# Designed miniproteins, single chains, continued (5), part 92

Each design is a single chain, and the fold is of that chain. pLDDT is the mean over its residues in the fold that is shown.

## One batch from the design tools (miniprotein)

Design m19402
Fold by ESMFold2-Fast:
Structure m19402 (fold): chain A 61 residues (1-61)
Amino acid sequence: MGEELVKKAEEALKKGDYESAIKYAEEAKRAGETRRATELIAKALQKMGDSKGALEVISEG
């Protein structure tokens, strides 16, 4: 279960779905995959800052 959640978080991160990546990583952390999940959350948060900026520039908003 924890490993599947880590894989889902990794796939979401690859797709640029950082919100889902954080959600799956938090679930993986609760399942005992604390270190791997924390690494994924940190990476997603760093990328979210740049992604939000890019979306604001290239979208109507």
Scores: mean pLDDT 72

Design m19403
Fold by ESMFold2-Fast:
Structure m19403 (fold): chain A 58 residues (1-58)
Amino acid sequence: MDEVIERLAALLPDEEEARRAREEMRRARRSAEEMKEELDKGVEEVKEAVQKVVDRNE
C-alpha cells in the first residue's frame, strides 16, 4: 500500500507539497490500521460471547 501513497504524492507539482501529502496519508493509514485492529478484537469478543450462549442453549 506504500506504492499508492507514493504515486499519489508524485501527482503533486511541488516537492514540498508531495512530502506533506505523503506524511499525512501515512498517518491516516496508521490510524485506519489501529481502528481495524480494535474492531477485529471487538468482533472476536462478541463471537465468543454468542458462542457461549449458543452452547448453553443447545
Scores: mean pLDDT 71

Design m19404
Fold by ESMFold2-Fast:
Structure m19404 (fold): chain A 55 residues (1-55)
Amino acid sequence: AMERAQKLLEAARLARSLGKDSITVEEAKRIAQEAGMTPEEGVDAALAAGLTVIK
């Protein structure tokens, strides 16, 4: 539980850093996979970080 929350926050931070104001769905999924999370969690993390998710 705690590790999952930490990975979600790190994925969100990385997604924001890479896209600045936007990121693709594929990039969000890639980041989630690298963090050991589901693709849906990666997209959610990008949105939580304030990024626009582009197909």
Scores: mean pLDDT 67

Design m19405
Fold by ESMFold2-Fast:
Structure m19405 (fold): chain A 88 residues (1-88)
Amino acid sequence: SSDGVKKVKDGIKYIKKGDWQKAAKKFKEAAKIDPTLKGSSTQASKAAEAQDKQKLADSLYGIGNIALVKGDKKTADMAFKLADELKK
């Protein structure tokens, strides 16, 4: 849903600001709102709580692919770009 994708965008923005705890909360909210995001966004939330950059990157590739399948190229691009930045 667009609401779930919006929560993912908020989570990505919080990671870019260094606010990992607020990002985790947003990814968890996305997983509750959108069943298609449940797996990847739950993993993103756990990775953000742990500040595990590698695991967050892997989760964001999953989220980006789901957003792309839904036709939300902007969210997909944001997720893929952050994932690449986290892996360095």
Scores: mean pLDDT 87

Design m19406
Fold by ESMFold2-Fast:
Structure m19406 (fold): chain A 66 residues (1-66)
Amino acid sequence: SMEEIEELERLAEEYRRKSEEFYEEARRLEEEGGSKREVIMLEASGGVYDIGAAASRVSARRLRER
């Protein structure tokens, strides 16, 4: 249904936003000469949300096409 597609697209947008937030924090921390371990952990968190966003987008697309 359109509602289900809209929910998945909304979820993808939320995950995308969280991913960008983590990547931005990682970049800021790196530029400030912060802990390399913390930078890696923030990037890993960003990656998890990026995968979630992609999965939600793919699901929405498949529902729209079939």
Scores: mean pLDDT 87

Design m19407
Fold by ESMFold2-Fast:
Structure m19407 (fold): chain A 61 residues (1-61)
Amino acid sequence: ELEKIAEELYERLTKDGRITPEQIAKMDVETLVKIIMNRYGLPEEEARRVAELVKKLAKEK
């Protein structure tokens, strides 16, 4: 499930300290898509869906 990947990525990004939750929430979707593709090797379409889920998590949390 893409939601699980989004949660894992969100935690990894915030734990590393390179990206804050606030930055993730405000980040351009295309930028996040590139990060996801690079980290998880997902195709662009799936990476975009994960990016949107990650942004949702960052904004709600």
Scores: mean pLDDT 76

Design m19408
Fold by ESMFold2-Fast:
Structure m19408 (fold): chain A 60 residues (1-60)
Amino acid sequence: MEEEEKRRQKLREEIARYIAEKLDEIALETVIELTKKGRLSEGGYQALTPEEQEAVEEVL
């Protein structure tokens, strides 16, 4: 039982990391697209991570 729970937990962690990486990529692309179209609000910009804000500044 202990081994199966440990294996399941490790698998869950790997899946969560993969999903998080995919979501981060999609979010960054979406932010860049909104910036190019002039649709990113000031409030939206303030809600971004520093990395996302830097990407927006490079596109502007």
Scores: mean pLDDT 69

Design m19409
Fold by ESMFold2-Fast:
Structure m19409 (fold): chain A 75 residues (1-75)
Amino acid sequence: DIKEKIEKYKKEAEKLHAEANRESQRFDELLAEYQANPEDEETRREMWEEMGRVAELVAQYIKKLFEIKELEKKY
């Protein structure tokens, strides 16, 4: 049933979106810490790593949205 597959993909997309939002909030926290202490190389590194994590999750989320759209067109 294509409806069940769409529902499953929507739940997966919601999880990815929630993860991306949580990681984005963590990035904002690290960015604020870095702005307060620009010489802190550890915070700078964590900020860059977190930015990469957010980008990865956003890419996965967008890909899942495209998959959902394709399924909805078939249904």
Scores: mean pLDDT 84

Design m19410
Fold by ESMFold2-Fast:
Structure m19410 (fold): chain A 64 residues (1-64)
Amino acid sequence: EEEEKRFEELIERTRAEVRKIGSPAQADAVEAALRRLYEAGHDVETLERAGRTIVNYLREQAAA
């Protein structure tokens, strides 16, 4: 389904972004959290916003 494809693309992009600033374990944790939210019925647009928030938070931690 098109939505599932968009979700998998979001996971790939978010993992790549986390790996630029954090560990592979952090990338795995973020993927697990986003997959759980998707399974709970959240849409891809909501998960895109959640992913950006998490990445920004990790960037702040890396800069501090």
Scores: mean pLDDT 81

Design m19411
Fold by ESMFold2-Fast:
Structure m19411 (fold): chain A 74 residues (1-74)
Amino acid sequence: VREGAERLADRLAELYKAGASFSQIVRAAADGVKELGPELTEDEARYLGERMKAAGMPQELADFVEGSIIGAAK
């Protein structure tokens, strides 16, 4: 799951760098979270958010994706 979260974060950051819209990035995140499954923890969601920010994604977008994952995993 951690490896999957890292791969997802890297893919989302690459989409952002390629000029993908906010909506496209959010949809890609939702699809990726579904693939990772219900074992995705809050700590893994935070890790995903931090990795996206480290890769150059805006804080607001990374925080929104992180919060959406945490809310979905509840």
Scores: mean pLDDT 74

Design m19412
Fold by ESMFold2-Fast:
Structure m19412 (fold): chain A 96 residues (1-96)
Amino acid sequence: MEEEIKYYEELAKEFEADGDPRAAQYYLKIGRLYLEKGDYEKAIEYFEKAVQFAPDSRLAAEAYRLMAEAYEKLGDTSKAEEYRNQAKKIDPEIAE
């Protein structure tokens, strides 16, 4: 898992340096791996990066949904609800 995170971080930085929106895909993958590890604060940081590189996209909607899950795990129900609503605003079907 740590090796995968490092590999995706290197790829994301390369795409980010080139201004390539594919950086968002790798930041989303890193966020998911941190969610699996229970490192919710790190997961949120990487989901925020994913949204920055692919705003108003299905990928951004998925990142918001996962941020809501991470905030719920942290006990921040208000933030979880805000991000769930943000995901629905971009993609109404992703909210389930």
Scores: mean pLDDT 81

Design m19414
Fold by ESMFold2-Fast:
Structure m19414 (fold): chain A 61 residues (1-61)
Amino acid sequence: SPAARARAEEARARGEAAFAAGDYLTASQHYLEALALDPDDPAVRARAEAAGRLARQKEQE
């Protein structure tokens, strides 16, 4: 739907901004939101995987 596509684009953009800032946990959350709305985006899928891995590494005590 057009609304779902617009929301996916917003989530992707927020994810990219967070990823660029090194906030991988926030980036992962936004990329997962984008994938839920538009799963047919291989670039977002790859970024979600990368952000998730980096977030886990950063949170390791």
Scores: mean pLDDT 81

Design m19415
Fold by ESMFold2-Fast:
Formats: structure tokens, C-alpha cells, sequence
Structure m19415 (fold): chain A 65 residues (1-65)
């Protein structure tokens, strides 16, 4: 799942990357959830959704604190 999410992002399939990272955020450990939120922030920045990007960055920061 984690490798598949990274592969989707590398190929430019942003919608699939979002789907896979959201699954990791729901089922992973706190460390995996934080990484997934970081990746979701990056993907939403690439899509131009600054509000969602900031929301996910904040969620990742809260888990890493």
C-alpha cells in the first residue's frame, strides 16, 4: 500500500495517490499516519488545493509532536 501510493505519485496519478494515502492514514500506525498526512499535503499542493494541504500538514505536525 505505501509503495503503491508512492508509485502513483511518481507516475502523476494524483487521485490514486490521495486514495492510497487516505487508506494509510486510516489503518496505519501513528508514524505511518503522519507520513500519509505529509504526503496528502504535498499531493493537494500539486492539485492547487492550499486549504486541504495546510489541513493535512497540521494533522501530521500534531502526530509528530
Amino acid sequence: KRVEAAEALRKGDLDKAIELYEEIAKTGSPEEQAEAYRMLSIVYKLKGDEEKAQEYEKKADELEA
Scores: mean pLDDT 78

Design m19416
Fold by ESMFold2-Fast:
Structure m19416 (fold): chain A 64 residues (1-64)
Amino acid sequence: MEIQEIADEALRLVQRGDVEAALELIRKADEKGLGREVALVTSMRLFEAGHLEAARRIREEFGV
């Protein structure tokens, strides 16, 4: 599923310390109408992994 592939890449970017690249990736998904679903999946996975601030930023920007 494209949503899971984008969420996996966004999680990897945050784990590398590149939160801005992860946000840009989700913004690209939003251009295709997938932004909210990708943001929800990514933020949940980041929260579970302990990346609370990155998860919060994603939720705030994409309204999830």
Scores: mean pLDDT 84

Design m19417
Fold by ESMFold2-Fast:
Structure m19417 (fold): chain A 68 residues (1-68)
Amino acid sequence: MAEELRREAEELLARAREALEAGDLKSAQTYIREASRVAEELAALDPEAARELGREIAELKQELDRAS
């Protein structure tokens, strides 16, 4: 279901933010990668929700790059 995929991606992004704040760059990268996969699946079902998630993922990737 699209809403389930969105919640899964949002939970992964929240964990990625927590990992970044803790300085755990490896975990943050893993959560971001998993969220990206979920967002790709969501794009086939709900492209609007996938675009919103894509923006959040891009922001977290930039934050990870700055922290690295």
Scores: mean pLDDT 84

Design m19418
Fold by ESMFold2-Fast:
Structure m19418 (fold): chain A 81 residues (1-81)
Amino acid sequence: MEEFLKKAREEGRKLLREQIDRDVAAMEKIYGKEKAEYARLLLEPLLDEVSPSAFRRYRKAVTRAMKLTPEEAKELIEKLK
C-alpha cells in the first residue's frame, strides 16, 4: 500500500508537470510571455505537493495570472526572483 501511494504521487507529479507545461505554453501564446512566466512560478511549487488542495490552488493560480496585465505580471515575477 505504501509503495502504491509513492508510485501514485510520482505519476501525479509527472502528469502535473505536463499540465503545467501545456498551460504555460497556451498562456504564452494567448496572453504573452510575462503572464506565462508568472504562472509557471506559481505552479512549479505545486510539484512538491500532489493532493486535492493542490488542484484547487493550481486553478486559482492560472486564473490569477490570466487576469493580470503584462506589466503587473512582470512586476510580480521580479518580486518572486
Scores: mean pLDDT 73

Design m19419
Fold by ESMFold2-Fast:
Structure m19419 (fold): chain A 69 residues (1-69)
Amino acid sequence: DDEELREYGRELGLSDAEIDAILEIREREGLSLEETKRLAELVAELEKEGVKTEEQSKRLEKLLEELRK
C-alpha cells in the first residue's frame, strides 16, 4: 500500500519528493513492502548524515542490486 509507505517515510523524516522517488523505485524494481521500508530507512539514514541527493541516489542503486539477490 503506497499510503502506508508514505506514512512510514514521513515518520522517518523523509520529504514527499524522497518518498515519491522511493515509490517509483518500488514499482520499477518490483520491491516488496518490507524491501521498500528498508530502502526508506536507508534514505532517512543518508539524509541524517547530510549526504546530497546525487550521492544518495548512487547508494540507493547499490542497495537495490543487493535486494534483488
Scores: mean pLDDT 74

Design m19420
Fold by ESMFold2-Fast:
Structure m19420 (fold): chain A 67 residues (1-67)
Amino acid sequence: MSPEEALEKLREMMKKLGVSEEKIEETLEYVRKLIEEGVEPEEAIKRGLALLAQEGVISLEQARELA
């Protein structure tokens, strides 16, 4: 999966879950930095979803299902 494809996929998932635009941009920036640091795009998405679950925006079960 390309970095661009991963970020678009994550954006669409967050929109579907009703995540606020401000929170979407924050999470995408976090995931983008992970990819720049050498984290595989698929793993970076999983970490972004885990961050949303940690902050109570989504459940851990939802994060696992979407990853």
Scores: mean pLDDT 79

Design m19421
Fold by ESMFold2-Fast:
Structure m19421 (fold): chain A 49 residues (1-49)
Amino acid sequence: NDSIVNASNKEEADKKLQEAKSIVGRVFSSPEKDIQQQKVDDAYKAFLE
């Protein structure tokens, strides 16, 4: 049960990260897009660590 819950939580986090990066790519153009996507990546790393 715990293994299934942990796997689901990780998969959901990964999906949310990809969705956030996709939204940023649709809303912003470079160079702002690159800056915003980096911020999303940094936030995700902080969440995991």
Scores: mean pLDDT 72

Design m19422
Fold by ESMFold2-Fast:
Structure m19422 (fold): chain A 62 residues (1-62)
Amino acid sequence: SEKAMLAARTLHEMLKAGLSLEEAAKILSKGLGVSMETARKAAELAEKGDLEGAAKLLEPGL
């Protein structure tokens, strides 16, 4: 979904701006209501540049 892809891009941008995986995951978890476990896994994929994988992981929680 567009919402999941936007969330994945936002994670990638936060990480590029120098936020830690944990910090980026906390912001996304609070903003979207997804679990910290899901947000951390999505942040890990986004750090690797796998935005599609991150979006796929976030989609069920959106």
Scores: mean pLDDT 82

Design m19423
Fold by ESMFold2-Fast:
Structure m19423 (fold): chain A 61 residues (1-61)
Amino acid sequence: EKAERIIELAKKYGFEVDPEAAERLAQGLDPDDEVIEKAVKLIKKYLESKGKNKLTAEDLR
């Protein structure tokens, strides 16, 4: 559920998240839409700083 929301919101903001990465993020986030949206926006900034368009489980190590 939360993992799917992260993936869908990431697509809305123009990037992709691997299902494995989304599940790991979901475990660490409150089930609050505001928290999830804030996390997705921060991830986008992180990926842009690295010239990437996809978040993988490796990025979360």
Scores: mean pLDDT 77

Design m19424
Fold by ESMFold2-Fast:
Structure m19424 (fold): chain A 83 residues (1-83)
Amino acid sequence: MKVYEPGEVVRKLEEAAKTDPDLKAFVEDNSAKLKVTEENIELVIEFAKYLVTEAGRSREEAIAYVETYLEGEYKPKVLEYLR
């Protein structure tokens, strides 16, 4: 498993948001849902794992975050990595 220091995955998300319009919309608007795409899914999975491992969230809270704020055909694959 990849181990991240607090903030490293958030920094990766902010950097990717410069070139990914779906990530940019999500980062800039706290109410926007993130569309999980083939291009961003790897980083989104890393962020979901970061919520549990580094950000101190429970697995249940991370699942609730994904259910609430993520959308698209690749969302079930993100949930698979949290179970």
Scores: mean pLDDT 69

Design m19425
Fold by ESMFold2-Fast:
Structure m19425 (fold): chain A 64 residues (1-64)
Amino acid sequence: GRDFAIDLIAKNLGLSREQAEELAREVEEKGIPLSRAEVEELARRFGLSPEQVVGAIEAYVKLV
């Protein structure tokens, strides 16, 4: 479920639960699929690589 996906993303990316929740909310608000520019923006904001953002989105979609 959503809470499990958020906890897993937080743990795997070294984010706080609040940061992982904010990332999930941004993805939900933008809609899937995200553009390359949107992925790069989120990566910059959260201190992640674009590949980490894509991996987090893929995990989220599979678990929600």
Scores: mean pLDDT 80

Design m19426
Fold by ESMFold2-Fast:
Structure m19426 (fold): chain A 63 residues (1-63)
Amino acid sequence: APGEGLNVFQPEDLRRLLESHGITLSDEAVEELVKRVKELSKIDDPVAFRAGLEALFAEAAKL
């Protein structure tokens, strides 16, 4: 899967993951998303964390 071996907490890996989904963002936007992902990582529920990631990626796709 595109997410395997990629760390969404790293800007470079997150950028590659977004690129694989057809989303191209600036380095600044990727760094901002990393901050959002780190906020979501405080959620100890994997299902809620995944839902939050999907919402962030949907938001990024609108840009």
Scores: mean pLDDT 71

Design m19428
Fold by ESMFold2-Fast:
Structure m19428 (fold): chain A 64 residues (1-64)
Amino acid sequence: DKEFQELVLRLRELPGIGAERALEALLVLENAPSREKAIEELRKIPGVGRELAEKAVELWEEIS
């Protein structure tokens, strides 16, 4: 899916996420039932604080 490929590339550009964590962030965003749950799960990824989690959710919301 081209939209998911573009999202992965944009997630990789976020400081603290990078290539390895971008795929895990994508899986969290795809499976989270709400914005609040997405932020909570993203913050479990090492190196991802609340601000990075909120930015990742914002990118997801732009394509969803």
Scores: mean pLDDT 76

Design m19429
Fold by ESMFold2-Fast:
Structure m19429 (fold): chain A 75 residues (1-75)
Amino acid sequence: SSALEKQRRIEELERELEELDRRMEELEARERELAPAAAAGDPAAQRELMDLGVERVELAVRKTVLKRELEKLKA
């Protein structure tokens, strides 16, 4: 594999990581929006926070996998 192919893969991984970071920021903003209603005992808000929390864990795992691939390519 050429240095150019490696560089292209690095750029693809960096773009995917940026997309994941943007999605995680959107989830965090929505969690903050829902927090007062959930704290007041709104079961719909509590359920949505749980669903957002699951998605955030899934995105965090994916981010970890992509970061490890990026580190291996940069080594």
Scores: mean pLDDT 89

Design m19430
Fold by ESMFold2-Fast:
Structure m19430 (fold): chain A 104 residues (1-104)
Amino acid sequence: AMDPRAVPELELPAGYKLIRSERRERETVDADGRRLRDIVQGVLGAKYNEKTGKIEYHVLVLRVRYDEATGRREVVDVKHDIFEGTLEEALARYDRLLAEAEAA
């Protein structure tokens, strides 16, 4: 289990229902022998928008590099997408943004 203080979890804004979440972690050592953790987090939420009568989807993806020796965190990439559409479109966008963040 991870220390939640070391790498915060992504949270959806109030009123969104969680549809999917994922956390991927990779450990590397740099040229100076520093132990680094690359962490990618994705969250997909859904909310009914009474003003439009449609379902709004929110995709959040965060990539963080964490240095365990110093406790320092570097935000490598942040992606968000908010749109009205189908669940299938939301899942496709979620998978794409997660893959793009891993490539950053």
Scores: mean pLDDT 77

Design m19431
Fold by ESMFold2-Fast:
Structure m19431 (fold): chain A 60 residues (1-60)
Amino acid sequence: SHMEKLKEKIESLEKEIDELVARMRQAEADGDFETALDYGVRLLAKVMELNILKKELEKL
């Protein structure tokens, strides 16, 4: 169903966000600020997408 597909996408995005946070923190620890910033931009995009999908799920 559409609701089940939304829940699956939300769960997938939450896992991707956790991985991006871990990679960003590792890059910061390594002093690779350019890579850390790149992961930060990707993280922001994924968080925004997650917020939209959660709002869609709440309307169902």
Scores: mean pLDDT 88

Design m19432
Fold by ESMFold2-Fast:
Structure m19432 (fold): chain A 94 residues (1-94)
Amino acid sequence: MLSDEEITAATGEIMRAVGLLLMKKGKYEEAAELFERAAELYREAGSKDAALALTELGKAYEKLGKLEKAKAAYEEALKIDPTNEEAKANLAKL
């Protein structure tokens, strides 16, 4: 049975997946919007996958040259999941 939290998290996963496709197409602004919405849905569902969406959001902001927003996204990802090696590595490069 799917709970409301499971449906909310699944919707976030779909938005994250579409965001990743937009990243591959160079549509970084549209990707950032989807990753931000995915992170909100994961947080609403109580899912640590919010850290994955925030890490991808940081990567999208780096592609847009929005380095301070990228730092903030990686720092939020690490608050949710301190073991996220990709967020740590990307934050260290900024």
Scores: mean pLDDT 87

Design m19433
Fold by ESMFold2-Fast:
Structure m19433 (fold): chain A 78 residues (1-78)
Amino acid sequence: SPLERIAREVLEKVRPHLSEEEYETLKEAMEEALAQSGGDAGRFARLLLELMKEKKIPLDKQNLIAEVLAEVLGEHEA
């Protein structure tokens, strides 16, 4: 799935900026967002943002993840 590749690329790019606990929480949020997105990138992005808030990822890390996600999604809009 293109979204699974996008999610993995985002995870790899943000990994150095997250604690181990924050990284595992983000992985869970991404897996849930992927399962519920039905392959729609916009829905995936909205669900991920919502799940990051629900799972209490710090706001500065949420903002970083959202910026990286937007960058990666833009690169895949070719």
Scores: mean pLDDT 84

Design m19434
Fold by ESMFold2-Fast:
Structure m19434 (fold): chain A 59 residues (1-59)
Amino acid sequence: SRIDRRLEQLAKITGDEDTVAKERERLRSMDPAEAEQAMLRFTLEKGLELGRKALEEHG
């Protein structure tokens, strides 16, 4: 699914498969519209977290 592909990309980019797996489990219990919204928030939060960390390590 679209959500599965995005989660796979996030796990690959972040290397944090455990956090991604927990979010995937959470999304499975949700309505598709809610899952899409939660996925977008999760992606944004992880993007900000990674960007901040990358700037500290390779900035």
Scores: mean pLDDT 74

Design m19435
Fold by ESMFold2-Fast:
Structure m19435 (fold): chain A 77 residues (1-77)
Amino acid sequence: HMTKKEKAIEAVKNDPRLSPEVREAVIEALKSLPDDATLEQVAVAIGKALDSLPLTEEERIEAARRAMEVVRKVLEG
């Protein structure tokens, strides 16, 4: 059976609003976290992953917002 973290990874993978590069970075960030990671730990990990991508500040903020929206729905639901 899938963990909430695995469900979050699947939701990110299937979100067409995220670019392939953003999806891959967010998925790797989620994989690096324990299954019981807090939303704060998730936000920090996603932020670090997105900082490694060649994104403008505006693109980074938007990508982080969308990724956290997707992940929050799974982890809090």
Scores: mean pLDDT 81

Design m19436
Fold by ESMFold2-Fast:
Structure m19436 (fold): chain A 63 residues (1-63)
Amino acid sequence: SADEYLEKGRELYAQGRLEEAVEYFKKAIEIDPNNKEAYRLLADVYEALGQIDEAKKYREKAE
């Protein structure tokens, strides 16, 4: 489910495994494209990666 992918993504993010966290948050969005929390988390991870354009894109989708 989308929630299972979100949980796994959060675990990976907490471990500093940022690229893997991105993959799991994208899987959550694939299952539930209206999941605003997944977009917020993805924006936060892209910001942590220094990918400001990607972070902005996903933050806009979270609104």
Scores: mean pLDDT 86

Design m19437
Fold by ESMFold2-Fast:
Parts: C-alpha cells; sequence; structure tokens
Structure m19437 (fold): chain A 88 residues (1-88)
C-alpha cells in the first residue's frame, strides 16, 4: 500500500515532467492526477521507478502532438501495469 504522500509525489513527478516538455499546465495537472490515481489503485511501490523510465518519452510525444491526451493516459496505464512503453 502506498501512502498519500507517495501517491502525491508520483502525481507531481508526472505533472512536472509534462510541464518541462511544454505541455500546458491544465493538461499536465490532469495527467499528474491520473498517474496518482493509477498509483493509488495499484499499490505497487515500483510505480515511481516504472514511470521514471518512460515518462519523458510520453511527455515529448504529447508536446509534439504525436499522441493525444487520451493516448498519454493509455501510455501511463500501460507503464504502471507492465513497466513498458506503449506503441501507438
Amino acid sequence: MLSDAEVAAIGELVRQTFLAMGVPEEEAQKLGDYAAELARKSGDPEVANRLSLHIADIAERLAKGEITLEQAKEALDHIVETGELKEF
């Protein structure tokens, strides 16, 4: 089980990564909140490590318009579940 602080830290990691790549603040916040919810549901302490491996690639693709917000959410789900980068 992850603490509320650990879940919030995962959401903030995702939000800050998307912001750093040029994603608008509102979308970055939505993705951070989504990642936090996925982490809370999984309870897996490895979620932060799995996200750290691939989150910059997903953020870059979204910032370039190569994927949609919904595809970014699907990629986050796939990373949390498998630790692997989802292809679109």
Scores: mean pLDDT 82

Design m19438
Fold by ESMFold2-Fast:
Structure m19438 (fold): chain A 75 residues (1-75)
Amino acid sequence: SSEAEKLFKEGEKLIEEGNRAMRAQDYEQAYELFKESVKLYKKALELKPSPKFQRALDMAEANLKLAEKALEDEK
């Protein structure tokens, strides 16, 4: 559906911003951005089962885990 594609595009934007935050070492901001991206990709996948959406979700979850680890390592 168009709604699923819209959620997917919003998730892609958050991933790009999260990657920018990771490069800036703003790990708390990166964590929140990746966490929100995971939520959007999960909603998109619920609306439309898609290998593309599943791959995006898997990558977003991996990025979230990396940001979480970086945030823990800075404490």
Scores: mean pLDDT 88

Design m19439
Fold by ESMFold2-Fast:
Structure m19439 (fold): chain A 59 residues (1-59)
Amino acid sequence: GAAEAAAEARAAGSGGSAGLAAAGDTLKQNHDMETAIAAAVAAGASREEAEAAARLASK
């Protein structure tokens, strides 16, 4: 539910979410999925997480 998703988002505030935010910002600026993935990985996300975030941001 929404409350469970909100709790998960708050718990995920370390590791993935910073990388996901960096991917979104990079995709917005460059419109390049590869660059967004590279930015997320540099921010500490795994490549798999970065790819998932870039796909979501491209929708």
Scores: mean pLDDT 61

Design m19440
Fold by ESMFold2-Fast:
Structure m19440 (fold): chain A 61 residues (1-61)
Amino acid sequence: SLEELAEKLLKQARFHLERGDYETAARSYELAADYFSQVPGMEEKAEEARKLAEEARELAK
């Protein structure tokens, strides 16, 4: 399901973030946000993932 894929991407993004791979983390968070946004009731998770993606992108600069 999209929810399961989004959760997997969220965990993968966190793993990359911890290793300093900020660009890969940002992309994974962005994909997770996109998938959460397609699942009814996951709007808050989508917003959280989007914010994490922005933070990772800022760290990549």
Scores: mean pLDDT 86

